# Ledger of designs, part 79: designed miniproteins, single chains, continued (5)

Each design is a single chain, and the fold is of that chain. pLDDT is the mean over its residues in the fold that is shown.

## One batch from the design tools (miniprotein)

Design m18728
Fold by ESMFold2-Fast:
Structure m18728 (fold): chain A 86 residues (1-86)
Amino acid sequence: MLEELKEYLEKVLGVTEEDEIIIRQASEPPPFSLEEFEEVGREERGDEKGVEWVKEYEGKLYRYHVAIGYEDGKRVAYIGLGSLDL
């Protein structure tokens, strides 16, 4: 899963070696590929981009996101892996 999200950042959102990548993993990923998740949000605001995916499994909502933005004028990429109990 983490490698699929990194590949998405590189190939789709244009992340380069100059970009800082911050990973926030709040839960263990479920045994699914990114293709099995539903894309629920996509934003493009100038140079800022983001995509969010969700999957419901065994009473939990798994929510993954990638984003490119700016923090204190520096370009930063984010990967988030989380879940919410339903």
Scores: mean pLDDT 74

Design m18729
Fold by ESMFold2-Fast:
Structure m18729 (fold): chain A 85 residues (1-85)
Amino acid sequence: MEELKNAEELEKEAKEIEKKAKTDEEKIEAAILFGLAGEHYYKAGEYEKAIESYERALELLKEVYGEDSPAVKTLQELIKETKEK
């Protein structure tokens, strides 16, 4: 399935960036890729993997923008919605 393969590739890329990330820009890049991986997992019906990818993105966004940022709040709502599946 294309969505699942896209999710796996995005997650792999995100993990490599995260592993060597030193700047806020690099952490944001990893978070965006984890978020995209989560969306592709969601479209593939892989809700548990989608949640895992979203939670990794959430951790990075909290570190860069802080807990009360709009980006963090939006991702928290996505995680909550996905857990209801």
Scores: mean pLDDT 83

Design m18730
Fold by ESMFold2-Fast:
Structure m18730 (fold): chain A 95 residues (1-95)
Amino acid sequence: MKWISVKVRKVRHPKTGIPGELVEVRHSPEVSPSDIVRALVEAGGFSAAMDLTQREQDRQTRLAMLDALLEAGREGKLSPEQVERIQRLRDVVEG
């Protein structure tokens, strides 16, 4: 069965304090990118629909940056706590 669930919630990043809106999209495998964009627009999430395309581009860039930081950690330039924080962030970005 083809299904889409869109939830919009107001959030504040706990470390940066930046206010924003978090959009959660859950869908069946049969859902196309066009279906996701339509569902986001219908839920009032036009900004989220625009962000979706940029997010995929940003994801690849961030993974490369995080890998460079982990390499610096291997060279002993970072504390163990900093390395753990970077690894956790990389896991979230990778999915």
Scores: mean pLDDT 70

Design m18731
Fold by ESMFold2-Fast:
Structure m18731 (fold): chain A 76 residues (1-76)
Amino acid sequence: TQALLDRVFLAAVSTLRELAERYPEKRELLEEARAEIARHYQAGDLQGVIDTALRAGRELGPEAYERVAAALAEAL
């Protein structure tokens, strides 16, 4: 549903924005991931939002990945 997509999108974007503050050296990677997430959101692609956010977290490392996964699970 649109409500689910909205919640997951907000969780993904806010988590990656927070990670950009913790990992300033990865800011550009996270900004690109957020733009890709926005494109999936505009297309109504829930799985695309999830997959892109998890991939970005994985690029930062296991702690960041777990943080992204937890935020998405709470929104689902």
Scores: mean pLDDT 87

Design m18732
Fold by ESMFold2-Fast:
Structure m18732 (fold): chain A 97 residues (1-97)
Amino acid sequence: SSLDIELVGQLMSLLADAVENPSARPYVKEITRLVMEGDKAEENKDYEKAIEYYKRAIELAREAAKAGAISEATAEALIRVLEKKIKEIEEKKKKLE
């Protein structure tokens, strides 16, 4: 699938943070881009590239929360979903070896 429902939900939460806090907007834009690129890489079965994009999104979400740009709850929820996806992709890679 081109979009995971859990990921869509977390991106909607990021958008809510961007509405409340203008300083969140650059972070939300880049996090969304990274998640979308990761999803595209996963669709193309480029699992290594998908993991790279999701890890970058996690890193940026942590930075955004630390900067006070997004809520810690929003960052934690997104990170949890992305870490779950990374684990699932790593298991798929292991099965292909």
Scores: mean pLDDT 84

Design m18733
Fold by ESMFold2-Fast:
Formats: C-alpha cells, structure tokens, sequence
Structure m18733 (fold): chain A 61 residues (1-61)
C-alpha cells in the first residue's frame, strides 16, 4: 500500500517521502519531529492524503 502511494509521486517527492517513511519505522522519532517531516513533504507538494497515509502506515509498524 505505501509502495503504491509512493509510486504515484514525482521522483523527487517520492525519494523524500520514502526516506521519511523509513525514518519513522526504524527510529520512532518524536511527534514533533514527525510533524516537522510532514510539513516538509507538504511544502514539496506531496498531497496531504498521501502524507497522512504514509505516517499512518509507518506508525502501524
């Protein structure tokens, strides 16, 4: 599901979103750090729905 979401994004946005997903899964950053990462992806033009789906999937690990 996350791979499908990432596949819909332009290459630059996809790279940043994939890195963010892996960081949340592997390192369990603080809520403040997660919100900052979300803001960066939104500023790059990643749709809000995709950002929320990526975060929800990462937190479910």
Amino acid sequence: SVADVLATLPPEQRTYAAIFYQEVVEYHPSEEEIEKGKAVLLSLGVPEEHVEAIVAAARAQ
Scores: mean pLDDT 80

Design m18734
Fold by ESMFold2-Fast:
Formats: sequence, C-alpha cells, structure tokens
Structure m18734 (fold): chain A 67 residues (1-67)
Amino acid sequence: ASLAEPFYKKADELLKQGKKEEAANYYIAAVSVLDPEAAQRILKLKNEGKIDEAIELAKRVLDEAFA
C-alpha cells in the first residue's frame, strides 16, 4: 500500500497544475500497486477519452486505501 503513495502525491501535484493526462497516468500507476483490477478499469476509461471519470475512479480507490 505505501509503495503507491509517491505516485499518488505526484498525480495530485500534476492535477493541480492542470496536467490532467499526465496526472491520470500517475493515478493509474498508484492504483496498479494496490488494485490491478481497478487500474485496468481506470485505464479503459482513459483510453475512451473519459479522463475526468478515470481520475475520479482512481482517487476513490486511493482515498479508500489511504484513509
């Protein structure tokens, strides 16, 4: 679980900078450490151009893990 934290922090920083696509990549990397199945679902959303939905789902998974 702790191995995902650096990716999550980097993703949040990139999102604050408006770099949504790069942020989504780091969110997916963080989720893939914790929940590979969820990471695949998030990647599918990103590939369909649903980047905001991908980020929302990733944050939900990560918030549950780091609560």
Scores: mean pLDDT 83

Design m18735
Fold by ESMFold2-Fast:
Structure m18735 (fold): chain A 96 residues (1-96)
Amino acid sequence: SRDVMRQLRRQGRLRVLGLLDPTVGNVRVATHYRVGTIYVVNGLSSDVQQALQQAQQNGIKIVFRDSRDSIASDPDVNLIIGSSRSSSISPNAQFV
């Protein structure tokens, strides 16, 4: 995932990231590579919420979605990172 983020950043294409199962680690990596927007589902742990607040303070837009499928199927999402299978994936996104 880091190599994919680095490649997309170099191409100016790392704009919208979908995190299906967000962790502190992958939020910090997204913040480091300066993604424009992070899409996440509701119901996150306090440590992940704090990492997302840090990302927002660094100029990253955070968008909450109702389901993992709504993130995975969103045509604006450029990269999807998940630990579980999604029922639908946008044709414009890379997975993991």
Scores: mean pLDDT 71

Design m18736
Fold by ESMFold2-Fast:
Structure m18736 (fold): chain A 84 residues (1-84)
Amino acid sequence: MAEEYIKKAVEAAKKGDLDKAVEYFRKAVRELVREGASVDELKAFTVRVAKKIQDALSDDPDAAHSLVDEIGRVTAEAIEEVRA
């Protein structure tokens, strides 16, 4: 299910809807947290998604950078909610 949200996030980003891309990423991260994902798993997932975004937005590096920064912030918030 998290992968389905990432597919939707990448498609939203390609359409220039960065807010919707962030919303889908937040839903994916929430699913992983509910499934008991570790801090390391959340970090690895975010790195993988950031690469997909950079590849999808290779013609617009400024948009890619802004979206990667925002998904990093979402992941940082989720990590603070996960108990070690």
Scores: mean pLDDT 82

Design m18737
Fold by ESMFold2-Fast:
Structure m18737 (fold): chain A 70 residues (1-70)
Amino acid sequence: ALSAEQTRALYEKLLELGLSEGDAVALVIAARQGASLETIEKMLEILKKNGADEEAVRKALEVIKEALAA
């Protein structure tokens, strides 16, 4: 599970990648609650299906993996 500080840092990074506030909040809540990487990957696929940029989704997965590994 992420600390409050790690949660905020992840949220800010996701916004920088071009994700909407709503999408960034959903991913951050999932990561903070200890969602598996598989669950997060499924969430990202839903965002991509709903029109999120493929490159932004790819980079979002990378930064979430890094945050969960720390």
Scores: mean pLDDT 81

Design m18738
Fold by ESMFold2-Fast:
Structure m18738 (fold): chain A 92 residues (1-92)
Amino acid sequence: MMDKKAIEAILKSWLAEHGLKFEETTLEDIERLEEEERRRVEERKEEIRRRLEAGELSQEEADRRLLALEITLELFRAQAREIKELLEEKKK
């Protein structure tokens, strides 16, 4: 079982890496970070697709890199969800 204090410390560190202080962070701030990361991932995917069409990447390499970007986005969204839950707990 994960220590709740350890999880809270990790999530606060993650917020600080994105320029946010836990005490000042809102749900809307987290939703903006999720949208910004989604757009960043889509930009990287488009670059991979362009390189594939230009013959600079194999189909296998392009598929592998696209999958890695999807996994990265899913992990980011999971972290954001945990932070939202932590913010709601602080309102109690």
Scores: mean pLDDT 78

Design m18739
Fold by ESMFold2-Fast:
Structure m18739 (fold): chain A 85 residues (1-85)
Amino acid sequence: SVEENAKKFIEQVKELLKWIEEHRDKLSPEELRQLVEGLEYTIKLAKHILEKYGDKLSPELVEELKEQIKRLEEKLKELKERIEE
């Protein structure tokens, strides 16, 4: 179902954010650039899910997905600033 897939996506995003926190200091500049590209894609996908399927998701799940989008955008900004240094 759309709801089940959205829940799995949210779990994957949470795991990704945790992995970034644990491994960020060990990443090369090239790996950081690849991670930035991956995060930009993940944010686009999350926004697409909300746009196309938000009406089929529970209000709680919509709020959780919006929270994860915000966290991804904050992390993306942080990583871009590190690449520009």
Scores: mean pLDDT 84

Design m18740
Fold by ESMFold2-Fast:
Structure m18740 (fold): chain A 80 residues (1-80)
Amino acid sequence: TFEKGTVLTVEEVVDETTIVVRDLKGNLYKVKLEEFEEVYVIRDGKAELMTREQLLEPGTLKKGDELVIAQESVEAELLK
């Protein structure tokens, strides 16, 4: 589970509903996009608050995007 303010990097976009993210310690997690209510997406030095509906649009998230959790908790599966 990720707490509010957790910083993650998108390591892989698996499909339209699932991503793999890396935390600041290098741990990898599988996350369902539906677990987000809202998240800050940082790309090319710009931060945008995105909702679940926006995140579920194909092509919205890309490898290398930085995410900052904007809600109290997000469920995630530890892979490594």
Scores: mean pLDDT 82

Design m18741
Fold by ESMFold2-Fast:
Structure m18741 (fold): chain A 96 residues (1-96)
Amino acid sequence: KLEEIQQLLEQAIKAVEGMKLLEEVSEKPDPEILKKLEELEELLKQGLKDPLNLETVERALEVAKEIAEMTKDDPAIYHLAQTVIKYLEKVKELIS
């Protein structure tokens, strides 16, 4: 259970790193999207330190949903945002 949570959070961090790279190399990088990705990455790192903290996971899930809404017109980044949401939903199920 704990090991599965840590693996899902690590996969989420990798997806966020991919989203940051895609935004940075885009024609017009959006600093607001990059700020939200940094916030999400920090929350995921906090989750790795305290993987049973439901409040941290809920906060990360909210930020991931905000990023998905901001990126809905960019299918590559939107897909990664949806993937992060799925990982965090699974983490939430494992904690509860």
Scores: mean pLDDT 85

Design m18742
Fold by ESMFold2-Fast:
Structure m18742 (fold): chain A 85 residues (1-85)
Amino acid sequence: TLSQQQTLQTFTEYLQYLREVGGPVGEDPPVPRHPEDITDFFRALAERWETERREGPVAEVDMSADMLEKSASDVIKERHKRYEA
């Protein structure tokens, strides 16, 4: 749906931002398989991103962006393993 599309776009821009700042290049996060994983995780990322932008400058929270990408990769891996079972 449109909501999922918007979430994906936000995440794509977020990934581009991380790459520009110098985020992880060696370890690509696994592609999310289920829409629920996308909706839940990426929506949370969008909410956190908006909050960080409003409460403080992006430069001060660049580390949070990098950490969030690692967390996203880990969550997706766990979900993938559970679904693989």
Scores: mean pLDDT 51

Design m18743
Fold by ESMFold2-Fast:
Structure m18743 (fold): chain A 90 residues (1-90)
Amino acid sequence: DSNIEKLPKEEAEKLIKELEEILKKDPDNVIAKLQLAKAYIDIKKYEEAVKLLKELQEKYPDDESVQLAVDALKKELSKDKSAEEYLKTL
């Protein structure tokens, strides 16, 4: 957990807005959903992050790349005890 690995809050909030606009035009954009989940984790919006991870886990069970990315983000969530209740929904 270095400053290089996490987006600054202001940059993360800007990225979230850009990704939300992308997903309005292409709601099945898996890359945008993964980036949005990571940005939510970086600013501690865990409920929103977990909702996206659950959707990706359920819709792309046979996509190894998506499942590996979801598992990596779940591990990032597990580092913060405040995220434990949300992790139980995955």
Scores: mean pLDDT 78

Design m18744
Fold by ESMFold2-Fast:
Structure m18744 (fold): chain A 82 residues (1-82)
Amino acid sequence: SLEQLRRVSLAAADELLRLAKETKDKEKSQQLQEQADALRAAAEAGDVDAAKEALVKGMNIASDISDEYLQRVLDAMNRAAS
């Protein structure tokens, strides 16, 4: 549902922002923050296509840093989906 997508997207955006603050890689930190902000804006606007694009980009950046970072995003989404 759109409500579930919004809830999951906001949870993922919050986790991406936490990861951005925790990572020591300044370039990756900025990229994570950019996608977190884009995902939050898209989720609040109900823009499904923009939310999916920002989520995929954010997950790819997290995965590029570590498997643990990707898992944290997935766990946040799973908690919000329940």
Scores: mean pLDDT 88

Design m18745
Fold by ESMFold2-Fast:
Structure m18745 (fold): chain A 90 residues (1-90)
Amino acid sequence: SPLVEALRTAIDELQRVIDDPSRTPAQVKDEVIANLRGLVLLFRGEGREDFAAELERLIQQLEASPDEDALAKAREVIETLERIARELEA
């Protein structure tokens, strides 16, 4: 599934962002938001509005969160993307 492939790519990219000690919390937050915005467009294009709406909610929550929470929020995002990938593979 192209959606599952995109989710796995996003998870890998976000894991690298989290594991990169050169990135600031603000940079982590920005990269997570950018990645999620791309997924929202892809999910809408594929008629998966329920998942697109869930991802938009994550973007809003992340934007409202302080930068110091960026790593914890990024881990929560990865967990959500893993769940969505498993639901799509079912």
Scores: mean pLDDT 88

Design m18746
Fold by ESMFold2-Fast:
Formats: C-alpha cells, sequence, structure tokens
Structure m18746 (fold): chain A 81 residues (1-81)
C-alpha cells in the first residue's frame, strides 16, 4: 500500500541518519522495526510496530539523532494520516 511504502521510506531515512551518526544500536532497532512493518497486514499493525521501534530507539539514540528522526516522522505521518 502507499501508506506502507511511506512508512518504509521513513524508516530507511532514519536508518541513514543513524548510520551517519555511527549509532549501530539504533540501526539494528530500525532494521528490526522495518522487518516488522514489511510483514504487517494492516495500518494499525504497522503503526504499533513503528511506535514500539521508535520507543526502543529513543533509549539508545543521541538527542540530535532523535530530533532529526522526529522531523522525518512528522513529515511522513502528515501524508499517512
Amino acid sequence: SAQKELILEMLDKMKELAEKNNDKKAVEIIEETKERVEKAETLEQMLSYLEEGLLKVSQYASPELLKEMQEIYKETMEKVE
């Protein structure tokens, strides 16, 4: 679906930011979240997996990385909702 594609593109952008920031743990969590979203059958499942993944990332990511990820999240969710 178009919504799934937007969420996956967002996760790819977040992964690129985490890689540039040398945050290997954030990269791992984003990859795991991406796999769960790819397997999800409904938007509700995708959003639940996304929320869980982003909560985990917030525990390991730097404040600067989190700020950049929040901007990408906001832009993407305005298109999904």
Scores: mean pLDDT 84

Design m18747
Fold by ESMFold2-Fast:
Order: sequence, then C-alpha cells, then structure tokens
Structure m18747 (fold): chain A 67 residues (1-67)
Amino acid sequence: GLEEKREEAKKKVEEAKEKLAAARAEFDAVAADPNATREEILAAIGAVLAAIGDLIEAEIELKKIEK
C-alpha cells in the first residue's frame, strides 16, 4: 500500500543522508591532508555533489508519495 511505499522512500532518504555524510567526511579528510593531490580533492568534491544529487532525488520521490 501507500504506507509501504512511504516507508521504503524514507529508508532511501536515510541511506542517501548516510552516504552524503560519508562523502563529506572523506572530503574533509582529503582537504586536511597536505599530501592530497588536486585530483584527489576534485574526486572528493565530485563524490559530495553526486551524493547531494542522490539525496535531492530521494526527497523528491518521498514528497511525491506523501502528496
């Protein structure tokens, strides 16, 4: 039913939030490392942006179900 879809969508939002938190932690670690290359920093930034996109998509899907 609708409630099952809502709970699944909520789970996807929480998973996306955890992934974003992990990507942010990795970026912070890379940014704090004086031996990190520009390429490693850009890759970490890219991972954060991708995780933000995933979270936005998950939240839009949840909002559609709750509407």
Scores: mean pLDDT 83

Design m18748
Fold by ESMFold2-Fast:
Structure m18748 (fold): chain A 81 residues (1-81)
Amino acid sequence: MMTPEHAEADARAFLAATPEYIALLEEAGKSKDPSKKAAQIAAGALMIVAGEFVLPHTSPELAARLQEALAALREALEKAK
């Protein structure tokens, strides 16, 4: 099981990487190549990991920021469809 220390570090890393994932999904959404589905699958997997394995073990303040990042990533994913 993920420790609280590892969860905090992973949550901060996820938050730092979120803009890159959003940019990737936006770029995929503008393209009609097969990479669009790969980007959507990767984003979905990342959201599951963050929500199921990281979020339950973080502080309330960090959890709120992580939920905000997940909402932004979900919005980018929906726009990429």
Scores: mean pLDDT 71

Design m18749
Fold by ESMFold2-Fast:
Structure m18749 (fold): chain A 80 residues (1-80)
Amino acid sequence: SAVEQEVLDLVKAALAKVLALVRQGRYAEAQQVLEQMGEQINEIVKANKLTDEQKAAIQAALAPLLQRAQEEVAAIYQAQ
């Protein structure tokens, strides 16, 4: 759906920014981007009154993206 694509695009953009900030040692700003991402997702969910099935589909699509980003952040952090 258009809403699912909107959330995916938003998360991809936010995660790319987080990784760039983490690579620069700007951890506080990276955390702020993650917090803003969470707020924007909540606003999209509320505005579109998503069903439990739609929420589950979005969560399933986001899970591998979030896991990969978390692994990359952990690797960068451990290397420093």
Scores: mean pLDDT 83

Design m18750
Fold by ESMFold2-Fast:
Structure m18750 (fold): chain A 115 residues (1-115)
Amino acid sequence: DPEVVRQLREILDELRELARELGDDELVSRVDNLLKLLDEAERNNDLELVEQIREGLISLAVELGVRRLYQQGRLEAAREVALMMQNGSSPEELAELLREPDPRVAELIEKLLNL
């Protein structure tokens, strides 16, 4: 679906910007790798790869949220998100938990869930 690919690219661009603002070269590199995979998926009409990229982006967005909270000194919120992630909480639950401390990341996760 060209619209899903377009929305994934927009979300990737926003995540890349947030990772750069954080100064996290590892997260920037991971976003760049997912962008390359998305270009490959679009060229090959690979719907399974598009779904894998969407799932990978949800995980990356949650991890970005945790790292941003640590950098901001919001240690209790960061620890809570990390613990829920470790315990296998759903992406929907993780987005809800992030909604107050990092609404930008929460919105990106919600957009990914609704694709």
Scores: mean pLDDT 88

Design m18751
Fold by ESMFold2-Fast:
Structure m18751 (fold): chain A 74 residues (1-74)
Amino acid sequence: KTVEEATEWIVAKAKELGLDPAYLAKQIVLLLDMEEGKTIPIEATPTPEVRPVVNELKALGFNNVQIQEAAKLV
């Protein structure tokens, strides 16, 4: 699957959840950065709803690189 397809899915999921797509995209990047062991600001903790969203993307066959790139395109 393409990064563009993942980007469209993230935008649609944000609308379903009543969230701003850019906000959800930032939360996805933040969560994946934490999982990769990157340093993130203490005040920038991912919201509880972002973990299930990332799990759904992985279940659809997107890898971490594709998800990160897709979120950056939102």
Scores: mean pLDDT 75

Design m18752
Fold by ESMFold2-Fast:
Structure m18752 (fold): chain A 100 residues (1-100)
Amino acid sequence: MRLSEEEAKLVSEVVKLVADTLLAEFDKVENPSPEEVAAVVGTILRILGTAIDLARAGASREEILAAAAEILEERAEELRESHPALAEALRRAAARVRAA
């Protein structure tokens, strides 16, 4: 993997902010299933991969945060019917990320 120190720092800061925000909202989900835990992990990994790709392309912090919020919103829509409490946590996390 080829990243500059500044790109790696940007990825680290953005992914940590998004993961911390998502985990705080997920903490409000009572008795999460193994599938819901796996969905949260998968969402964080997708955001990490996207942040790395965007940082290498010269994207700003604001552009990477916007992309992370879009991923959270897409995952919320995908899970709306099957896991409504998790979908709501993802939507709240997306709104907080957009405000950051």
Scores: mean pLDDT 88

Design m18753
Fold by ESMFold2-Fast:
Structure m18753 (fold): chain A 71 residues (1-71)
Amino acid sequence: SVAEQAKKAAELLRQHVAQGIKPNKVQQQDALKIAEKAVKDGHKDSALELAKVMEEAGELETAEKIKKLVE
């Protein structure tokens, strides 16, 4: 499911951030695409979790883009 994809993406990104590894541009674009699908399928919570991980990583622009998908 899209929710499961978002959960796995968030978990992997959090593990990298905990090690000091910031999401690269490809990972940020993939997270945004997963968030768009999650919102379309009614899983706004999954999209917001991805936005939170991006904020924790310091990727504020990507986090804001995801939040704009969720109103």
Scores: mean pLDDT 84

Design m18754
Fold by ESMFold2-Fast:
Structure m18754 (fold): chain A 53 residues (1-53)
Amino acid sequence: SAALQDEIARLQAQLAELQATEAKSPLEQSIRDFSILALQVEIDLLTRQLQRS
């Protein structure tokens, strides 16, 4: 559906922003890396949902 395609595009943009971010400390690096992983999982789930829709 168009709504799922739109959501995936927004998450991809958010992922790109996080990937462009430079972490200040090891803790911030870990938080950033976790957030990137979480977004990737969400994108994968929505992509799977889109293929079924």
Scores: mean pLDDT 83

Design m18755
Fold by ESMFold2-Fast:
Structure m18755 (fold): chain A 118 residues (1-118)
Amino acid sequence: KILELIEEAIRKLKEAIRLLEEALPSLSPEEQKLAEEAILYLRAAIVHAEIAKKYVEENKYEEAIKYLEQAIRFAKEALELLDKLDPSNPKVQEAKEKVEEAIRKLEEAKRLLEEKLS
């Protein structure tokens, strides 16, 4: 369950990046910069989530929690940037929903890991 949650979150973050990349040509120059910065944060979130997954596979739960915390933080920073974009853009709105779903899955994975340490 924990590994599946992390894997699903990574898939959602990758989908969000694809949607934002597809939206880029339709955005203003100012919005394009915000979307590009959000993509960088989403890529950082993916890297940290993949490292967390590896630590879960090694039963290193304290390390996994630290990397999940970083993944959640980066995903939330991306979400804040996406909130500044035009809410009527359907690809941006869909990307935002994917990031929100990924954050929920990473937070659930973290909660389950914390339960294993208690």
Scores: mean pLDDT 91

Design m18756
Fold by ESMFold2-Fast:
Structure m18756 (fold): chain A 62 residues (1-62)
Amino acid sequence: VRLKGPAYGDKLYLPGKEFGGTAEESPRGEILEYDEETGIVKIKFEDGSEAYTLAENVEEEP
């Protein structure tokens, strides 16, 4: 999957290169957890860092 919006270290806005949502860079990763009720996903990026974002900020890549 690809991140296309902001991501947070602990469901809060935390500044950091790994968790700072550079939507234009569209970092890639895997969904570890998905909460359908809140729309929050936990994503693990290729560098091993983890962040929370909204499901709408994640895009499946073919």
Scores: mean pLDDT 59

Design m18757
Fold by ESMFold2-Fast:
Structure m18757 (fold): chain A 70 residues (1-70)
Amino acid sequence: SQETMDQILDQVLDQSRRMLEQGVPVEQVRNTAARELVEQAEKAGLSDAEIQELMDRFSQRFRELVDRLA
C-alpha cells in the first residue's frame, strides 16, 4: 500500500540522515539504504512495481538529503 511504502521510505531516509551526520561516506550510506529498502519492501509483501516506485522515490529524496547536508 502507499502508506506502507511511505513508512519504509521515511524509516530508511531517517537512518540514512543519521549515518551521513556521523560521517559515513555517501556511497556506503546509499548502498546500505538501498539494500534495507528492498529487504523491508519484500518482507512487507510489496509488488515488483511498488518496489520499483519505492526505489525511484528513494533515489530522488536521497539526492535531496545529500544536497541539503552539503
Scores: mean pLDDT 87

Design m18758
Fold by ESMFold2-Fast:
Structure m18758 (fold): chain A 84 residues (1-84)
Amino acid sequence: MEELAREAAKLLSELKEKGHTELVRRGLRVLGVRYGIPDEKIEKLLNSSEEETVELLLKEFSDEEIRAILAVLKNVKTHVEQLK
């Protein structure tokens, strides 16, 4: 699970660096409705550093939620790469 959390944190950091924060926020908030994750936790993830994101995911999220977050981030990456 640590490996998936690190992959998710790295991908989130890369997407934020490239200016895709709003697209990530929308995807993660939709996920939050499905899994019962409050918007405050989504905002905490979005405002965290890469290492803080790894710690947050491992301490406050389930294995299922970490996998779902990674899937959303991979979907966003695929979508933005198609817009080149």
Scores: mean pLDDT 82

Design m18759
Fold by ESMFold2-Fast:
Structure m18759 (fold): chain A 72 residues (1-72)
Amino acid sequence: SSPTPQQLLNQIQGLLRQMQQSTDPEVALQLYEQMMRLLDQLFAVATDLKIQIQAGALHVGAVALKQGIKKE
């Protein structure tokens, strides 16, 4: 059984905020990996179109933040 898509979205949003607030690049990378695993899980249980759009936006945001961490 999978958790609800709303629960997954909420957890991913929380991880994104923690990643944005992190001053430690190692911690931020660990949060990114956790977020990617949850996004993969969310996409696997594809449901409402609005949820898919929100998941896509979170994915783009996570990738952009990771690029900001690894500047070189």
Scores: mean pLDDT 80

Design m18760
Fold by ESMFold2-Fast:
Structure m18760 (fold): chain A 72 residues (1-72)
Amino acid sequence: MREEVERLLREAFEAARAGDYERAFALLDELEERFPEARAEVLALRGQIYASLGDLEKAEELAAKALELLAA
């Protein structure tokens, strides 16, 4: 279970680093659907991708949601 979450997060991160944002988001969507417990990590990585795309408002929104989940 956790190993699969780590694998999907790593693949999404690698796709984002390569500039394949469509693939990165698809992998993050799969993670959220299959492993709701990984929502904080998914939101954090989505926020990083939006920041890389220049959507700072969306990035801030997603980062704030991730922090709320991690602080709870």
Scores: mean pLDDT 81

Design m18761
Fold by ESMFold2-Fast:
Structure m18761 (fold): chain A 68 residues (1-68)
Amino acid sequence: SDAALDAALANMERHMKYLAEQGVPLSFIEESAKKAVATIRERHGEAAAKKFEKEVKKILDEIKKKMA
């Protein structure tokens, strides 16, 4: 459901931001994001994965901007 995807996205956003705050390298955060997208693809299909990936890319761009 969309609610389940929204919850997964909120959890991923918190996790990615936490890793950035702890000084984890951007490359590791990017790899964690790719794994999350792959999991969504396996469990919820391609359309859900593309929607999730688009939102995760926005979060990653925010993190990159703050790390610059």
Scores: mean pLDDT 84

Design m18762
Fold by ESMFold2-Fast:
Structure m18762 (fold): chain A 68 residues (1-68)
Amino acid sequence: SAEIEKLKAGLEEFIKLMREAGVSAEVIRAAVRHEVAEALAANKDNPEKAAQIEALGRELLAEIDREA
């Protein structure tokens, strides 16, 4: 969905900016988990969107770990 695509693009840009600023992978992971948790809370009554947000969160965290 457009909402999931927007969330992905926003989080990818956020991660990029934090890396360019020299922020540690641990702090970046914590920030991404926080943003994902907020998105999940906003979609608490929508299991399909919640599953998509959880999958996106796992993908992004795995990418941070791979580049660390």
Scores: mean pLDDT 84

